# Designs tried in a protein design run: designed miniproteins, single chains, continued (4). Part 13

Each design is a single chain, and the fold is of that chain. pLDDT is the mean over its residues in the fold that is shown.

## One batch from the design tools (miniprotein)

Design m12444
Fold by ESMFold2-Fast:
Structure m12444 (fold): chain A 86 residues (1-86)
Amino acid sequence: MLKEAEEYVKKAKELVEKAVAEEDEEKREELLREAEEYLKKAYELLKKEKRYDEAKKYLAEILRPLAEKYAEEGLEVPILPTIEAI
């Protein structure tokens, strides 16, 4: 389970990195949507094991460098609010 959640987060990170590099707004939105789905799956797996603190810490550690890139571009990281709401 934990390893499966890690694979989902890794896939989401790859998709977010591609989205940050993508100049086409429509393609960027599609990549971010896919990333949100993978993060949602990872969070649900960690939540089922009652590892809420680990889930939040794990997502923060992985998304932090990407959030910094988004901040430099003046953009918000849309996937963070989605994960918090779950």
Scores: mean pLDDT 64

Design m12445
Fold by ESMFold2-Fast:
Structure m12445 (fold): chain A 86 residues (1-86)
Amino acid sequence: EPLPTPEEVEAAVEYARRLLEALERRAEEVGVGERVRPLLEAARRHLEEALRAAREGDLEAAVAHLREAEEHLRRAAAIVREAEEA
């Protein structure tokens, strides 16, 4: 599996940040903001670490942090989806 370029990591972080903001708004609207808050905070931290690692040339660390952010966002999205369909 080839590692992404720093530019690809930066693009992925920007995209994920926009998804996080949209997910945060939806979570508040459906009444699960408090339930997803720790997941969104963890995702935000990992996105910041991914961007830092990419800028330092540590692409393996950048990918690891992106995967952690994606997992936290996936879990938060599942909670929001469940609340919307309830």
Scores: mean pLDDT 87

Design m12446
Fold by ESMFold2-Fast:
Structure m12446 (fold): chain A 65 residues (1-65)
Amino acid sequence: SALLAEIQRLAKEITEALQAGDRERAEELYKRLLETIERALAAGELSDARVQLTEFEVRLWLRPA
């Protein structure tokens, strides 16, 4: 789905921003990710969105900054 693809894209860009030391950009992208997840929930794509969110949380918060 387009929403699932957008979630994956945003997760990748957040990871890349954090690796570059651009915390401000990572926070802006994270807000956009949350908005996209809300749209996926509204569209009934909940199961796919949850899988991607879990993978993203591992990448964003469990990796050393």
Scores: mean pLDDT 69

Design m12447
Fold by ESMFold2-Fast:
Structure m12447 (fold): chain A 63 residues (1-63)
Amino acid sequence: MIEEARKALEAGDYEKAVELSKKAIEENPDNPEAYRLLARAYAKLGKTDESAEAVEKALQIEK
């Protein structure tokens, strides 16, 4: 799931990257990489507030 989110992000399918990143979080909520992918996808969509929230969650898990 996380690899599919990453491929969607690299392909420029940012909405799909958001969906796949959310699925990755649902399967493993302790994975900070899924939140980083979500943050990057949101940033590409211009959703800076949602991107910042996803970054904060990734940092909280990495604590």
Scores: mean pLDDT 81

Design m12448
Fold by ESMFold2-Fast:
Structure m12448 (fold): chain A 120 residues (1-120)
Amino acid sequence: MLSLEEMRARLEELIAFIADAMRAAGMPEAEVEALRRELLALVDEIVAAMEADPAGLAEAQALLEHTLARMATASPGERLRLAATTLATLANMLVPDERRAEAEAVVGRLWAAVEAALAA
């Protein structure tokens, strides 16, 4: 079972993987860094929500462990989609309603970046 610190580290690894895929696709560094910064802020909100909600923490742990196991055998394109789906699902489950519109905007930018990277 992952600790909160281990979960944060794994989520940061998913963000690094997405950023590296964007760079490999030839996206501008300013765009990559802007999205990376937004995703790290989203992870801060997810981790804070998990710390406040033991049930949400348990569901998030199960999802992240499942994602990491699936990523080990997935193709590069599937790994990128799994990373994005996991971040989007955690945001939807854990981000409070008053922050939801901002989280949905970040998730929308994440999906646009993933589709662009996969098309390259």
Scores: mean pLDDT 85

Design m12449
Fold by ESMFold2-Fast:
Structure m12449 (fold): chain A 75 residues (1-75)
Amino acid sequence: SEEERRLWSEAFLHLNEARQAYEQDGDLAAYKAHVERLLAILERIHPEHVEQFRALSADPANLPALDAELVRLAG
């Protein structure tokens, strides 16, 4: 649906902003804020996966794995 496509676009935007905050700025507070927005979006489209993504996002080193999982769910 158009709504689902919009939600996925917002999810990937927040993932990219979390990555920028962590990798370029070293800003863990901004990283966490963007992750929480991503998780709120996931709650609306795939609530059954929210805990998995929350666990992955607890360590920013897992960003590549989180990105891969998000792409898999979107495709």
Scores: mean pLDDT 87

Design m12450
Fold by ESMFold2-Fast:
Parts: structure tokens; C-alpha cells; sequence
Structure m12450 (fold): chain A 81 residues (1-81)
């Protein structure tokens, strides 16, 4: 259910999206994009392992900022083709 999801469940969805971006980034060969994707994966793993909801929320904010930067980078690469 998407209406009432836990922080952990939300993190799992974010991790799946990040894994897709990592694959796309590796196929494109963009060094910065791959680096950002790896950082995001580590961040998502930290969120899943965190026992404290407040810390999970803080880390989730960082993850979303990173995902937004990755999306922007991918758009820039596509536009230059």
C-alpha cells in the first residue's frame, strides 16, 4: 500500500529506483553519475539499518537530494546527444 508506508518500505522503493539509475549510469559511462549512484546506495542502506526514525528521515532527505541531482545530470547528458 502506498498510502501508509513505513520509512523502511519507502527506503526500499528509493533503493530500487537508485539501482535502476546505477545500471543506466554504468551503461552511459558517466563517472560522476556512477559515483552519485554508489553514494545513494550506501545512504539507502544506512537508512534501512538505522534504528532511529528521526535519523532515517534526515538520511531520506539527503537521498532525495542526491536522486534529484542524478536526474538532472541524466537530463544534461541526454540533451548533449
Amino acid sequence: MIRHISVREFTEEALEALERKIEEARERGDEELVKMAEQGKELAEQIAASPNDAERVRLLEELFELLAKMNERMREIRRKE
Scores: mean pLDDT 71

Design m12451
Fold by ESMFold2-Fast:
Parts: structure tokens; sequence; C-alpha cells
Structure m12451 (fold): chain A 60 residues (1-60)
């Protein structure tokens, strides 16, 4: 899983927003991360897996 430092930073910010219960910020950060991953050539399924894993890691 070759996430760039920029993608890792966005993922960490997303996890922080999820933990804080900030739904609007979490949606914005998830959209930004998804757009970055799509631009790098990740598939929709890979992006969904990364976002789901971030949510699991944030909540559990």
Amino acid sequence: PELTPEQQALRAQLMEAVRAGDRKRARELAAQLAALLAAEGFSEEQIDAILMQAAVDALF
C-alpha cells in the first residue's frame, strides 16, 4: 500500500475528524483523500478500502 506522505497526512486528519465526531470535516477530508487517490490511479474499490480502513482505525 504505497500511500504518499501527503495521502498519509490526509488520512490522519480524516481519522482525527472521525474521532472528534466532526461529520462535515470528515466528509471534506474523505473527499479530498479520495480525489488525490483517484488522481494517482487508484481504483474505486481501492479507495473505498482505504477510507473504510481509516474509519475502522479511528473508531476501534
Scores: mean pLDDT 82

Design m12452
Fold by ESMFold2-Fast:
Structure m12452 (fold): chain A 95 residues (1-95)
Amino acid sequence: MDKELLEKNIKKYEEIIKKDPNNVRAYVLLASYYLDLGKYEEAIKWAEKAISIDPNYAPAYVVLANAYEKMGKTEEAEKWRKKALEIDPDNEAAK
């Protein structure tokens, strides 16, 4: 995804979250866009907010794992991937 489209989607989902602060999917999408921008700390922050709203939402753990992997934190990345697979064993993104 190109940088301009990523920044446009970040703004869109920040507006969605302001209107519906319990929209778990919007937090995960926002975290994923920050991850694609290379903003790993921001990606972790938004993924952790998604987990705080719904601790059984597997995609949030996938984004968290990918952010830690990009930061070279292999142990943390593996922990969160396993958690995603425990919640949703068929989650291809966590494999």
Scores: mean pLDDT 83

Design m12453
Fold by ESMFold2-Fast:
Parts: structure tokens; C-alpha cells; sequence
Structure m12453 (fold): chain A 99 residues (1-99)
């Protein structure tokens, strides 16, 4: 890939991560008792895990950790235990070892 394209992709991923991270704080601070909020929170948590994995691959370890921790917090508040949560916990441990 061209250096300019790689730099732009990295900046876009970081911007998306910060946007989703900021939006996800609403679900951490809100009582997730409303069914509509639960569905949105679950979808957000999945997106945070996907973004964290891409950031981790690109060496943005600190941001990846923040997104994994945020996603795990949302999953715990929702009471959901699935394959994505287990994977996120494992990858968070790996990311913390590299930070």
C-alpha cells in the first residue's frame, strides 16, 4: 500500500475508535434498563471489539485497551456472556502485556 493511504487509514480508524468510545460512554453512564438501549449497547460493544482488534494489529495498543475495557463493561452491564466477550477478555490481556 502507498504510505499516504496507510497513514489515512490509520487516522480514520483512530477517529472512528474515538467516536465510538465517546458514544459508548453514554451506555456506561446510563442505566441500561430500556430494551432499545440494550440493543444499541450490544451493537456498540461488538463494534468496539472489532475496532480494538484493528487498532491492536496496527500498534495502537493504548486505544485498543480502552476500547476492549469499554466493550467488556457494556457486556457486563447487559449480562451477556458470548464468544465475543471471551475473545475480548483474552485479547485485552494480550494488549496489556504489550503496553
Amino acid sequence: MKPSEEEFEADVLEALALIFYTLSKKYIDKDIANPENKEDAYRMAKRLVELAEELFKRGRIDLAIELYETAISIYEKLGINDEVLERAKKLLEEARKKA
Scores: mean pLDDT 74

Design m12454
Fold by ESMFold2-Fast:
Structure m12454 (fold): chain A 89 residues (1-89)
Amino acid sequence: SMEEKVAELRRIAFELAQRLGDLAVERNDPELVEKARELMRRIAAADWSDPEALKAELQRFLDELKERFKDNPEVQALIDEAKARIDAV
């Protein structure tokens, strides 16, 4: 159902935000902390009635994040995993 797809996309995004936040604290990276917070804010503001729009918004944010942290292999791995999970929804 659309509701189940939205719930799954939200779960993937929240898990990614938590993992990015944990990594940011471990690596002492304040920019990564702010990006994890930005992901949480984007999800809080998202239109929950449209899973395709939410999916597109998440993918766009992850592409932006991937470009910003292109030299960080740990961040790249987390983003690639999240993008694959989002694509499967």
Scores: mean pLDDT 83

Design m12455
Fold by ESMFold2-Fast:
Structure m12455 (fold): chain A 76 residues (1-76)
Amino acid sequence: INEAEVLIALGRMYDYLAKQFEKQGKLEEAIELYEKAIELYKEAAADPSASEEEKEEAKKLAKELEEKKKEVEKKL
């Protein structure tokens, strides 16, 4: 696997953890974890080893989580 694939996998892991904290009502902690996932997806999208398909996937995932983070912030 390439570095971009690892970054996407780590981003998915932080996304999963953020959702778990959100379910527990730990909204501030969930927002911090969503921010980490977004950063990892953006890094994957900018990574030279990423294919165009991987870059598009990473950009889409980052955008979707940015919207999700805004929704959680509105609950705070």
Scores: mean pLDDT 84

Design m12456
Fold by ESMFold2-Fast:
Order: sequence, then C-alpha cells, then structure tokens
Structure m12456 (fold): chain A 92 residues (1-92)
Amino acid sequence: MEETLEELLKLAEKAGSEELKKLVEELRRLAREAERLGLEEELREAEKLAREALEALKKGDVEKAIELVKKAIFVLSIAIGIEELKRAVEKL
C-alpha cells in the first residue's frame, strides 16, 4: 500500500492535481488507521483500487484516478467507522 500511495502522490504532483494529491494524502491516513485496526480484507481492496488509480494516472487519466481513489477512501472510511463502533459498544 504505502509504495503505491507514494507513487500516486508523486504523479499527482507532476499532473498538477491538488484534488488528487489531497485525496491520496487522505487515503494514506485511512490506510494507517485501517492497519492499526487490523482491517486486512478492506486494506487489500483499497490497495487494488489504488493500483488501478496509479495505472490510470500513468496513462494521463486524472479523472479516472480521482474516481478510483475516492472509492478506496469510501471502502476504508466505512470499514473503520463500523470497527470503531463495534469496539466502543463491546465495552458496554
């Protein structure tokens, strides 16, 4: 994951897309949180989407890369939210 996100960030900067750069930084933050929570399956799905975004960006398709990174963010955001709620209520 981290290597793919680092390459995405570098190519986003070269493409001049501040939106894509911010999305990749948010995806990196969520990936670290998901690793802390042990969300291995969701991390693998997000990694797949990030790799597809990297390939789209290498072909110059910035809009497709943005779409794919947003999907990866969505996958991790939902999984993190659900896991945090489960951990909070199990102490009740």
Scores: mean pLDDT 85

Design m12457
Fold by ESMFold2-Fast:
Structure m12457 (fold): chain A 60 residues (1-60)
Amino acid sequence: GEKEAKGAEEAAKAGPAAAATAGWHAGLSQNDPELGRRAAEAGRAGDSEKAAELAREAAK
């Protein structure tokens, strides 16, 4: 939901590792582990904005 998307956005501001973790959890909570995994991988690659975007999509 929106709470998970907000968490991912705040984590993206904190850095790529935090964004990766938030993205993974967002995907699991929405029963969309593929979006969560993609968000986590984007965060690990240093793309915090992409990680937050994918986490928002998983939260929809």
Scores: mean pLDDT 65

Design m12458
Fold by ESMFold2-Fast:
Structure m12458 (fold): chain A 110 residues (1-110)
Amino acid sequence: MLVEEAEKLIKQAEEAEKEGDLYLASHLYTEAGKLYYQAKDYKKAIEAYKKALALDPNNYVAWLNLGKVYYEQEKYEEAIEAYQKALELNPNNSDAKENLEKARKKLEES
């Protein structure tokens, strides 16, 4: 069900993109990415978040969630980069600050 719902959101995002609604498309790709992440399909989650960011590079939610996926894959350097971009866009985001420090600690231990 999660994957099927994510695929539905991807199709809706592609339609919004074709119609020139880049903000809606970025939002729908971000929602699809969250569902792929819940389904543990990290490859498709990353693809969805990257599409969202190509359309709206100011989408700090997509940056934050991209970092979380990289963290789950133990790609701590990529997670740090994504969290730093989320913080550049929203400096008071406590979730991004906490996850950035967590990823930095993992990189030091690895």
Scores: mean pLDDT 89

Design m12459
Fold by ESMFold2-Fast:
Structure m12459 (fold): chain A 71 residues (1-71)
Amino acid sequence: MPTLAERLEELAKKFGLSVEKVRRIFGFVLENPNPSEEEIKELAKELGLSEKKVREVAKEVKKILAEHNAS
C-alpha cells in the first residue's frame, strides 16, 4: 500500500512540481475540501503556479484523501 508521502511524491513527478508545493496544496484541500475560485487564485499566486495547475493538483489530492478516509 503506498504511503501518503509516496502518493504526494508521485503527484510532484506527474505535475513537475516540488513535493513541498504539493504538500502545501494537500494541506489547503485538507482544511477546505471545496475551495472557492478566489481561494484557488490566491494559493496559485503564493506558489507561483497557474490556477489550472492548482485545480488539477487539488483534484488529485481529493482522490488521495478519499482513498485514505475509506480505511
Scores: mean pLDDT 79

Design m12461
Fold by ESMFold2-Fast:
Structure m12461 (fold): chain A 68 residues (1-68)
Amino acid sequence: SAKAREYTLEAIKALNKGDKEKAIEYLEKAIEVANPEAAEYLKKAKEAVEKGDIDKGIEYAQQALLAL
């Protein structure tokens, strides 16, 4: 749980810096250690980032933090 939160926060920081590659890496790490509810939001965040929708990616990552 704490580790999933840490990875999710690092992903959000990477998105704010425009580092999509690092953001996707941290989202994948967060998915591996998150509970199922948070993992669904993190998967949606990753999909949004991969499609270039950074704002939606951040929104889903923030929703994941609420489920962690």
Scores: mean pLDDT 86

Design m12462
Fold by ESMFold2-Fast:
Structure m12462 (fold): chain A 67 residues (1-67)
Amino acid sequence: GKAGAEAARKAGEAAEAGDGEAASRYAQLTMQHGGAEAAKEVAREYAAKGNGAGAAASWDSFLGAQA
């Protein structure tokens, strides 16, 4: 849902900034609100803006959080 997509976006931003605490917090919110579906919504938003690199970075941040 929308809350999950927003949490996913913030988790990716925090991970890129090196803020592991914020990244973990937002990743947990993402899992509560749809995990994989929320990650896809973030990727779609970047793709809709014509930012393929942003879409890829969003996916990579979530795959890293699961490792």
Scores: mean pLDDT 62

Design m12464
Fold by ESMFold2-Fast:
Structure m12464 (fold): chain A 87 residues (1-87)
Amino acid sequence: SEEKREKIRKAIAAAMLANSGLVAAYLGDRETAIRDFEAGVELAKEISPEAAKYFEKALEAVRAGDLDTARQYVLEAIKKLDEAVEK
């Protein structure tokens, strides 16, 4: 269905933003990491409030300089996005 295709497109886009933000964070590009995670939160809110919550936690971890914690939250966010589109 169109509705399911739109959810999948948004989930892929949110996952791309999560990975982009995480790469930027590990490269020391904090500004890009914050921007990508903020965009990821907005897309994730439309698909899975649970995924959005993990994106918000990843954003907080990046702001705190805790990249290992940010990585764990990104992995969890992507997992929740996958779960949301596979009902």
Scores: mean pLDDT 86

Design m12465
Fold by ESMFold2-Fast:
Structure m12465 (fold): chain A 58 residues (1-58)
Amino acid sequence: MLEVDPETEERVRELLEENPNITYAEIAERLGVSRETAERIVQYVRSKEAQEKLEKLK
């Protein structure tokens, strides 16, 4: 989680929201990171979105 800066997190959120079927490889290419790193970032963002959704659904 210390591995993911706010700017990278925001970029991944936008990509996932605009294209839910985007692959980890495409995210990795956009961020200039490895596919494994992209998978970790996506998992982090999805976990955080689930928590934020609980707050903002009000």
Scores: mean pLDDT 74

Design m12466
Fold by ESMFold2-Fast:
Structure m12466 (fold): chain A 85 residues (1-85)
Amino acid sequence: DEAAELAAGLRAAAELLRRAAELLEAAGEHELAELLRRAAEALERAAELAAAGRVDEALALAEEAARALEPHLDRAAEAVRRAAA
């Protein structure tokens, strides 16, 4: 089931971003933590839409979240790596 698989994938991605945000918050990287939390919230909402069979809306929201995160990915990845060390 495409909708169920998409919903599961989006929830998994949201959980990963929430864990990264918690690490960044603990390390004092408040701005990056907030950015990742917002992305996680958007992916959680997208997962709800996918679970409801609203796949096109779920993909659009996930793409918007990815687009917002893309310019910050390198900085966020570096900060997460530093916080985890």
Scores: mean pLDDT 84

Design m12467
Fold by ESMFold2-Fast:
Structure m12467 (fold): chain A 57 residues (1-57)
Amino acid sequence: MLYEAIEDYEARSPLELTLKKGDILEVLADLGPHYLVAQNLKTGEVGIVPKSHVREI
């Protein structure tokens, strides 16, 4: 399932992804109401992303 970063996000821990607006993400797991595990298809990195900073496409 593909998501797009709707704004920049700076990772606050080694488990989180840094995002740039327009980055395309593949969702790997849903962690509940606030977070996803996703792969950034631009960088190949996997980590936790806040749902507030991404949208489904």
Scores: mean pLDDT 85

Design m12468
Fold by ESMFold2-Fast:
Structure m12468 (fold): chain A 77 residues (1-77)
Amino acid sequence: SMLDGVMGAGAGATAAAAGAVGGGAEAAARGAERAAEGARRAGSEEGAREGERGARLGRAGDAEGAAREAAEAAARA
């Protein structure tokens, strides 16, 4: 289908670009997970939620969103 063709071609270009930046997105996701854990240990449930949101963004390939949420979570720890 046309959507499958667009997803195939766009996913190939995005996977190659995300493969090059993908170290960033995956690393940002892990950083956000650690920030959530740190915030939770510090007693900040809000920071834990921010870090968990960042981890989901990073796993979806949004390195910038993941890094932003991780920074907010870390600021609450």
Scores: mean pLDDT 67

Design m12469
Fold by ESMFold2-Fast:
Structure m12469 (fold): chain A 55 residues (1-55)
Amino acid sequence: LEEWIENMPAVPDASLEEKRKLLAEIYEGLALINRAVGLEEKAEEYEKLAKEALA
């Protein structure tokens, strides 16, 4: 996953820190969507991934 963050094509000029922040925001969005449709287990998983991306 860190390799993917470093080579993220959507933000080629972003630093590693900026890419991690964007990835965390994506995971937070996925968690919100999954919780809204009743997939609580997946929502919790994405919330954890968002937290780990910022660590």
Scores: mean pLDDT 72

Design m12470
Fold by ESMFold2-Fast:
Structure m12470 (fold): chain A 59 residues (1-59)
Amino acid sequence: AMKTYAFAVLKEVDGKTQVLHVGMVEAESREEAEAQVKARLEAQGIDLTGATIHVVEVP
């Protein structure tokens, strides 16, 4: 069954963590949620170089 996941895209700039993007996605697993977020952002022309995607299931 699909679940709602919250995501954050983080990047380290000048030794500090910056939050670039946040949102929610529906997927059947955390791994699928991460893959969907990455695919969507890359399809929108967003450069994810040096960025990390964090995904957590919504309580």
Scores: mean pLDDT 79

Design m12471
Fold by ESMFold2-Fast:
Structure m12471 (fold): chain A 66 residues (1-66)
Amino acid sequence: SKDLEKGNEALAAGDYETAVKYYEEALAKETDPNEIREALGNLARAYFKLKKYEEARKYLEQMRKL
């Protein structure tokens, strides 16, 4: 999806706050399990970079349950 692509671009650029925003928007619209897993994993990574470890852990747990 376009939001997933924008999230990936922001993550690659080191703009972790923008990456979080786009990945959360992607998760609200995505129905494909592979895209959901990618968004959850990268969202967790972005939160780790922001030192928001509890949020990162929650998204990792959601991905593990897929």
Scores: mean pLDDT 86

Design m12472
Fold by ESMFold2-Fast:
Structure m12472 (fold): chain A 74 residues (1-74)
Amino acid sequence: TPSPAELRALRLIQRMNDMIARAEAAGQEEVLARLERLSDEVTRLMLEHGFASPETIAAMERAVAEAEELMAAA
């Protein structure tokens, strides 16, 4: 069974992937490129600090918030 931290990390990844898929389906190339960059930054932190580390989760929460703002502005 995943820990609460792992479950949170999985939910954040799923939310980011859903936003990327929606931007791609909508043909929003600039938004998609920015979302992919945010996803790449999170992946780097996962490799450095671990999947469900506090640092990774905090970065994922910030990336999701920024992604939601980008999607709302599009």
Scores: mean pLDDT 83

Design m12473
Fold by ESMFold2-Fast:
Structure m12473 (fold): chain A 68 residues (1-68)
Amino acid sequence: MLSEEAKEKLQEFLEKNKEVTVSEVLELLREAGVSEEQIEELKKLLEKKGEVLTRYQLSEVLVEFQLK
């Protein structure tokens, strides 16, 4: 599961950007200390939606990933 710090940083990033790339999201999460195993799982889920994600699409994937 992603830490609260990682979720907060991701939320702030999305508030500043209407669309984000999968690569940008994964880099942000790495900087926030998310494990490579969690990043690989999330990458597989995000890549199913495409390379460019809207804030809404990313939020749905994160809910599916069961972030607490």
Scores: mean pLDDT 71

Design m12474
Fold by ESMFold2-Fast:
Structure m12474 (fold): chain A 72 residues (1-72)
Amino acid sequence: MRELAEELARNTKLIDTKGAEALSEEEKAKIEELLRLVARAAELVEAGRPEAEAEVARLAEISRLAEELLAE
């Protein structure tokens, strides 16, 4: 499960890096919020919280939506 949180953090970082130049302030705010959520999930995973697994799965979905937003 920790690998998923790390992959999400890496994927979100790539989205921020590649899309940042063309993003509006509103889109940047959404990505920043996503980064916060990913960092939170990683912290919960490291702490060994059972609910971290469900949270990471949910963040994977949100990350996919953010990528879709950047593609448009």
Scores: mean pLDDT 62

Design m12475
Fold by ESMFold2-Fast:
Structure m12475 (fold): chain A 55 residues (1-55)
Amino acid sequence: SKLDEELDRIMAEVQKAPTLDEKIAVLEKAREESTDPELQELLDRMIAAARKVAA
């Protein structure tokens, strides 16, 4: 699906980012650019989880 393709693209960018802070930045950029409410909700959950690890 389009949602799955967009998520796969975002996750590929996250995997290329070498640090946790850079991974969070990739997710935050994707959230700002997202027009899909389901994708935005998934990204918000991922950002929250990553921030817990960073703390």
Scores: mean pLDDT 82

Design m12476
Fold by ESMFold2-Fast:
Structure m12476 (fold): chain A 68 residues (1-68)
Amino acid sequence: SAETEALKEEIRELLEEIKKYSEEELKKAFNTNDSKEEIVERIEEMEKNLDSLSEVQLRVALHDLKKV
């Protein structure tokens, strides 16, 4: 649906912006001690898997990402 595609687009844009954060900002945002490289790899995995998510899962993901 157009709504589902709009959600995926907004999530992709947010993930690309989050990938630009410093290692300290990423560690704080994801509550982890992982390196920036490890966190970016997880973000890239999320981007690749967006097409497998339901509309409800996409809305939850967007809500959580907006808190970062």
Scores: mean pLDDT 83

Design m12477
Fold by ESMFold2-Fast:
Structure m12477 (fold): chain A 92 residues (1-92)
Amino acid sequence: MEVEEEVKKLIEEAARYIAQGDIPKARELVDKAVELAEKLTDPEKKLFAYRSIAVLYDRLAEKSTDPELQAEFRKRAEEYAKKVEEILKELE
């Protein structure tokens, strides 16, 4: 299975579970997408994957009712947003 295709599928599935309010399942899928995205060799593909991951963590924070989980997800979103900025500087 192509890594890029698997990452995209995990991102799409995670977004659906977030919309359904299944935070534990969505979290599992985002974490898997992160693990696979780190294996991407193309900086542009990695950029789009990390950007999507950051957005998904922000959405997980918004949908979570647990303050500790909200804080964790916001921290992860900021982490991947910073990685996006780093890759953008490399592509300049």
Scores: mean pLDDT 84

Design m12478
Fold by ESMFold2-Fast:
Structure m12478 (fold): chain A 94 residues (1-94)
Amino acid sequence: APLRQVVVEEIEAADPALKAEVEGILEEVQAEHADTDQTPEGVAAEVVRRWRARTGREAEVDVEALADPDRWRVTITVGDDVVVVTLRVVPRAP
């Protein structure tokens, strides 16, 4: 069966260090789940879980389907900082 892959299209954050940390965690999650089916909700939850484990800080996450097919917006709120990640879900080639 074809596996789905989550592709990061855009990451927006006012703090470059927070952007880099979230981007690094996204890359780790995608690499570790390369042979499994990926969902926007699953990837978002795993990013927040790992970020909280590493930093000891709380984060809120919201996952919203966009009007464009197979696109989602993930909003991660850390105190006064916000990271917005735009994701696309695509079938993974064999």
Scores: mean pLDDT 78

Design m12479
Fold by ESMFold2-Fast:
Structure m12479 (fold): chain A 96 residues (1-96)
Amino acid sequence: MIEDLKKAIEAFRKASEAMKAGNVDEAIKYLEEARKYLLKASDKLPKTPEVARLTIAGLLLINSALVSAEMGDYETAARDAEGARQVAEELLKLAK
């Protein structure tokens, strides 16, 4: 759980950096990796309304980042990836 959240956080950071650098294919790969680890972590987190809301928010930000990247809006995609990273960090605080 904690290791999966840490991997998601690092993947979101790399996705945002890759997007800002114009490495769109690498950014998409990192967003998909982050989604995988976020979902794996959320399955093991407490089933509270706070955890559910944060998990949904993170997934919506990932979807927004992927759609924005496909549309060529790399600034929005990078911001949404960074937003998802912050959500994963809040989930990490709740995991402790």
Scores: mean pLDDT 85

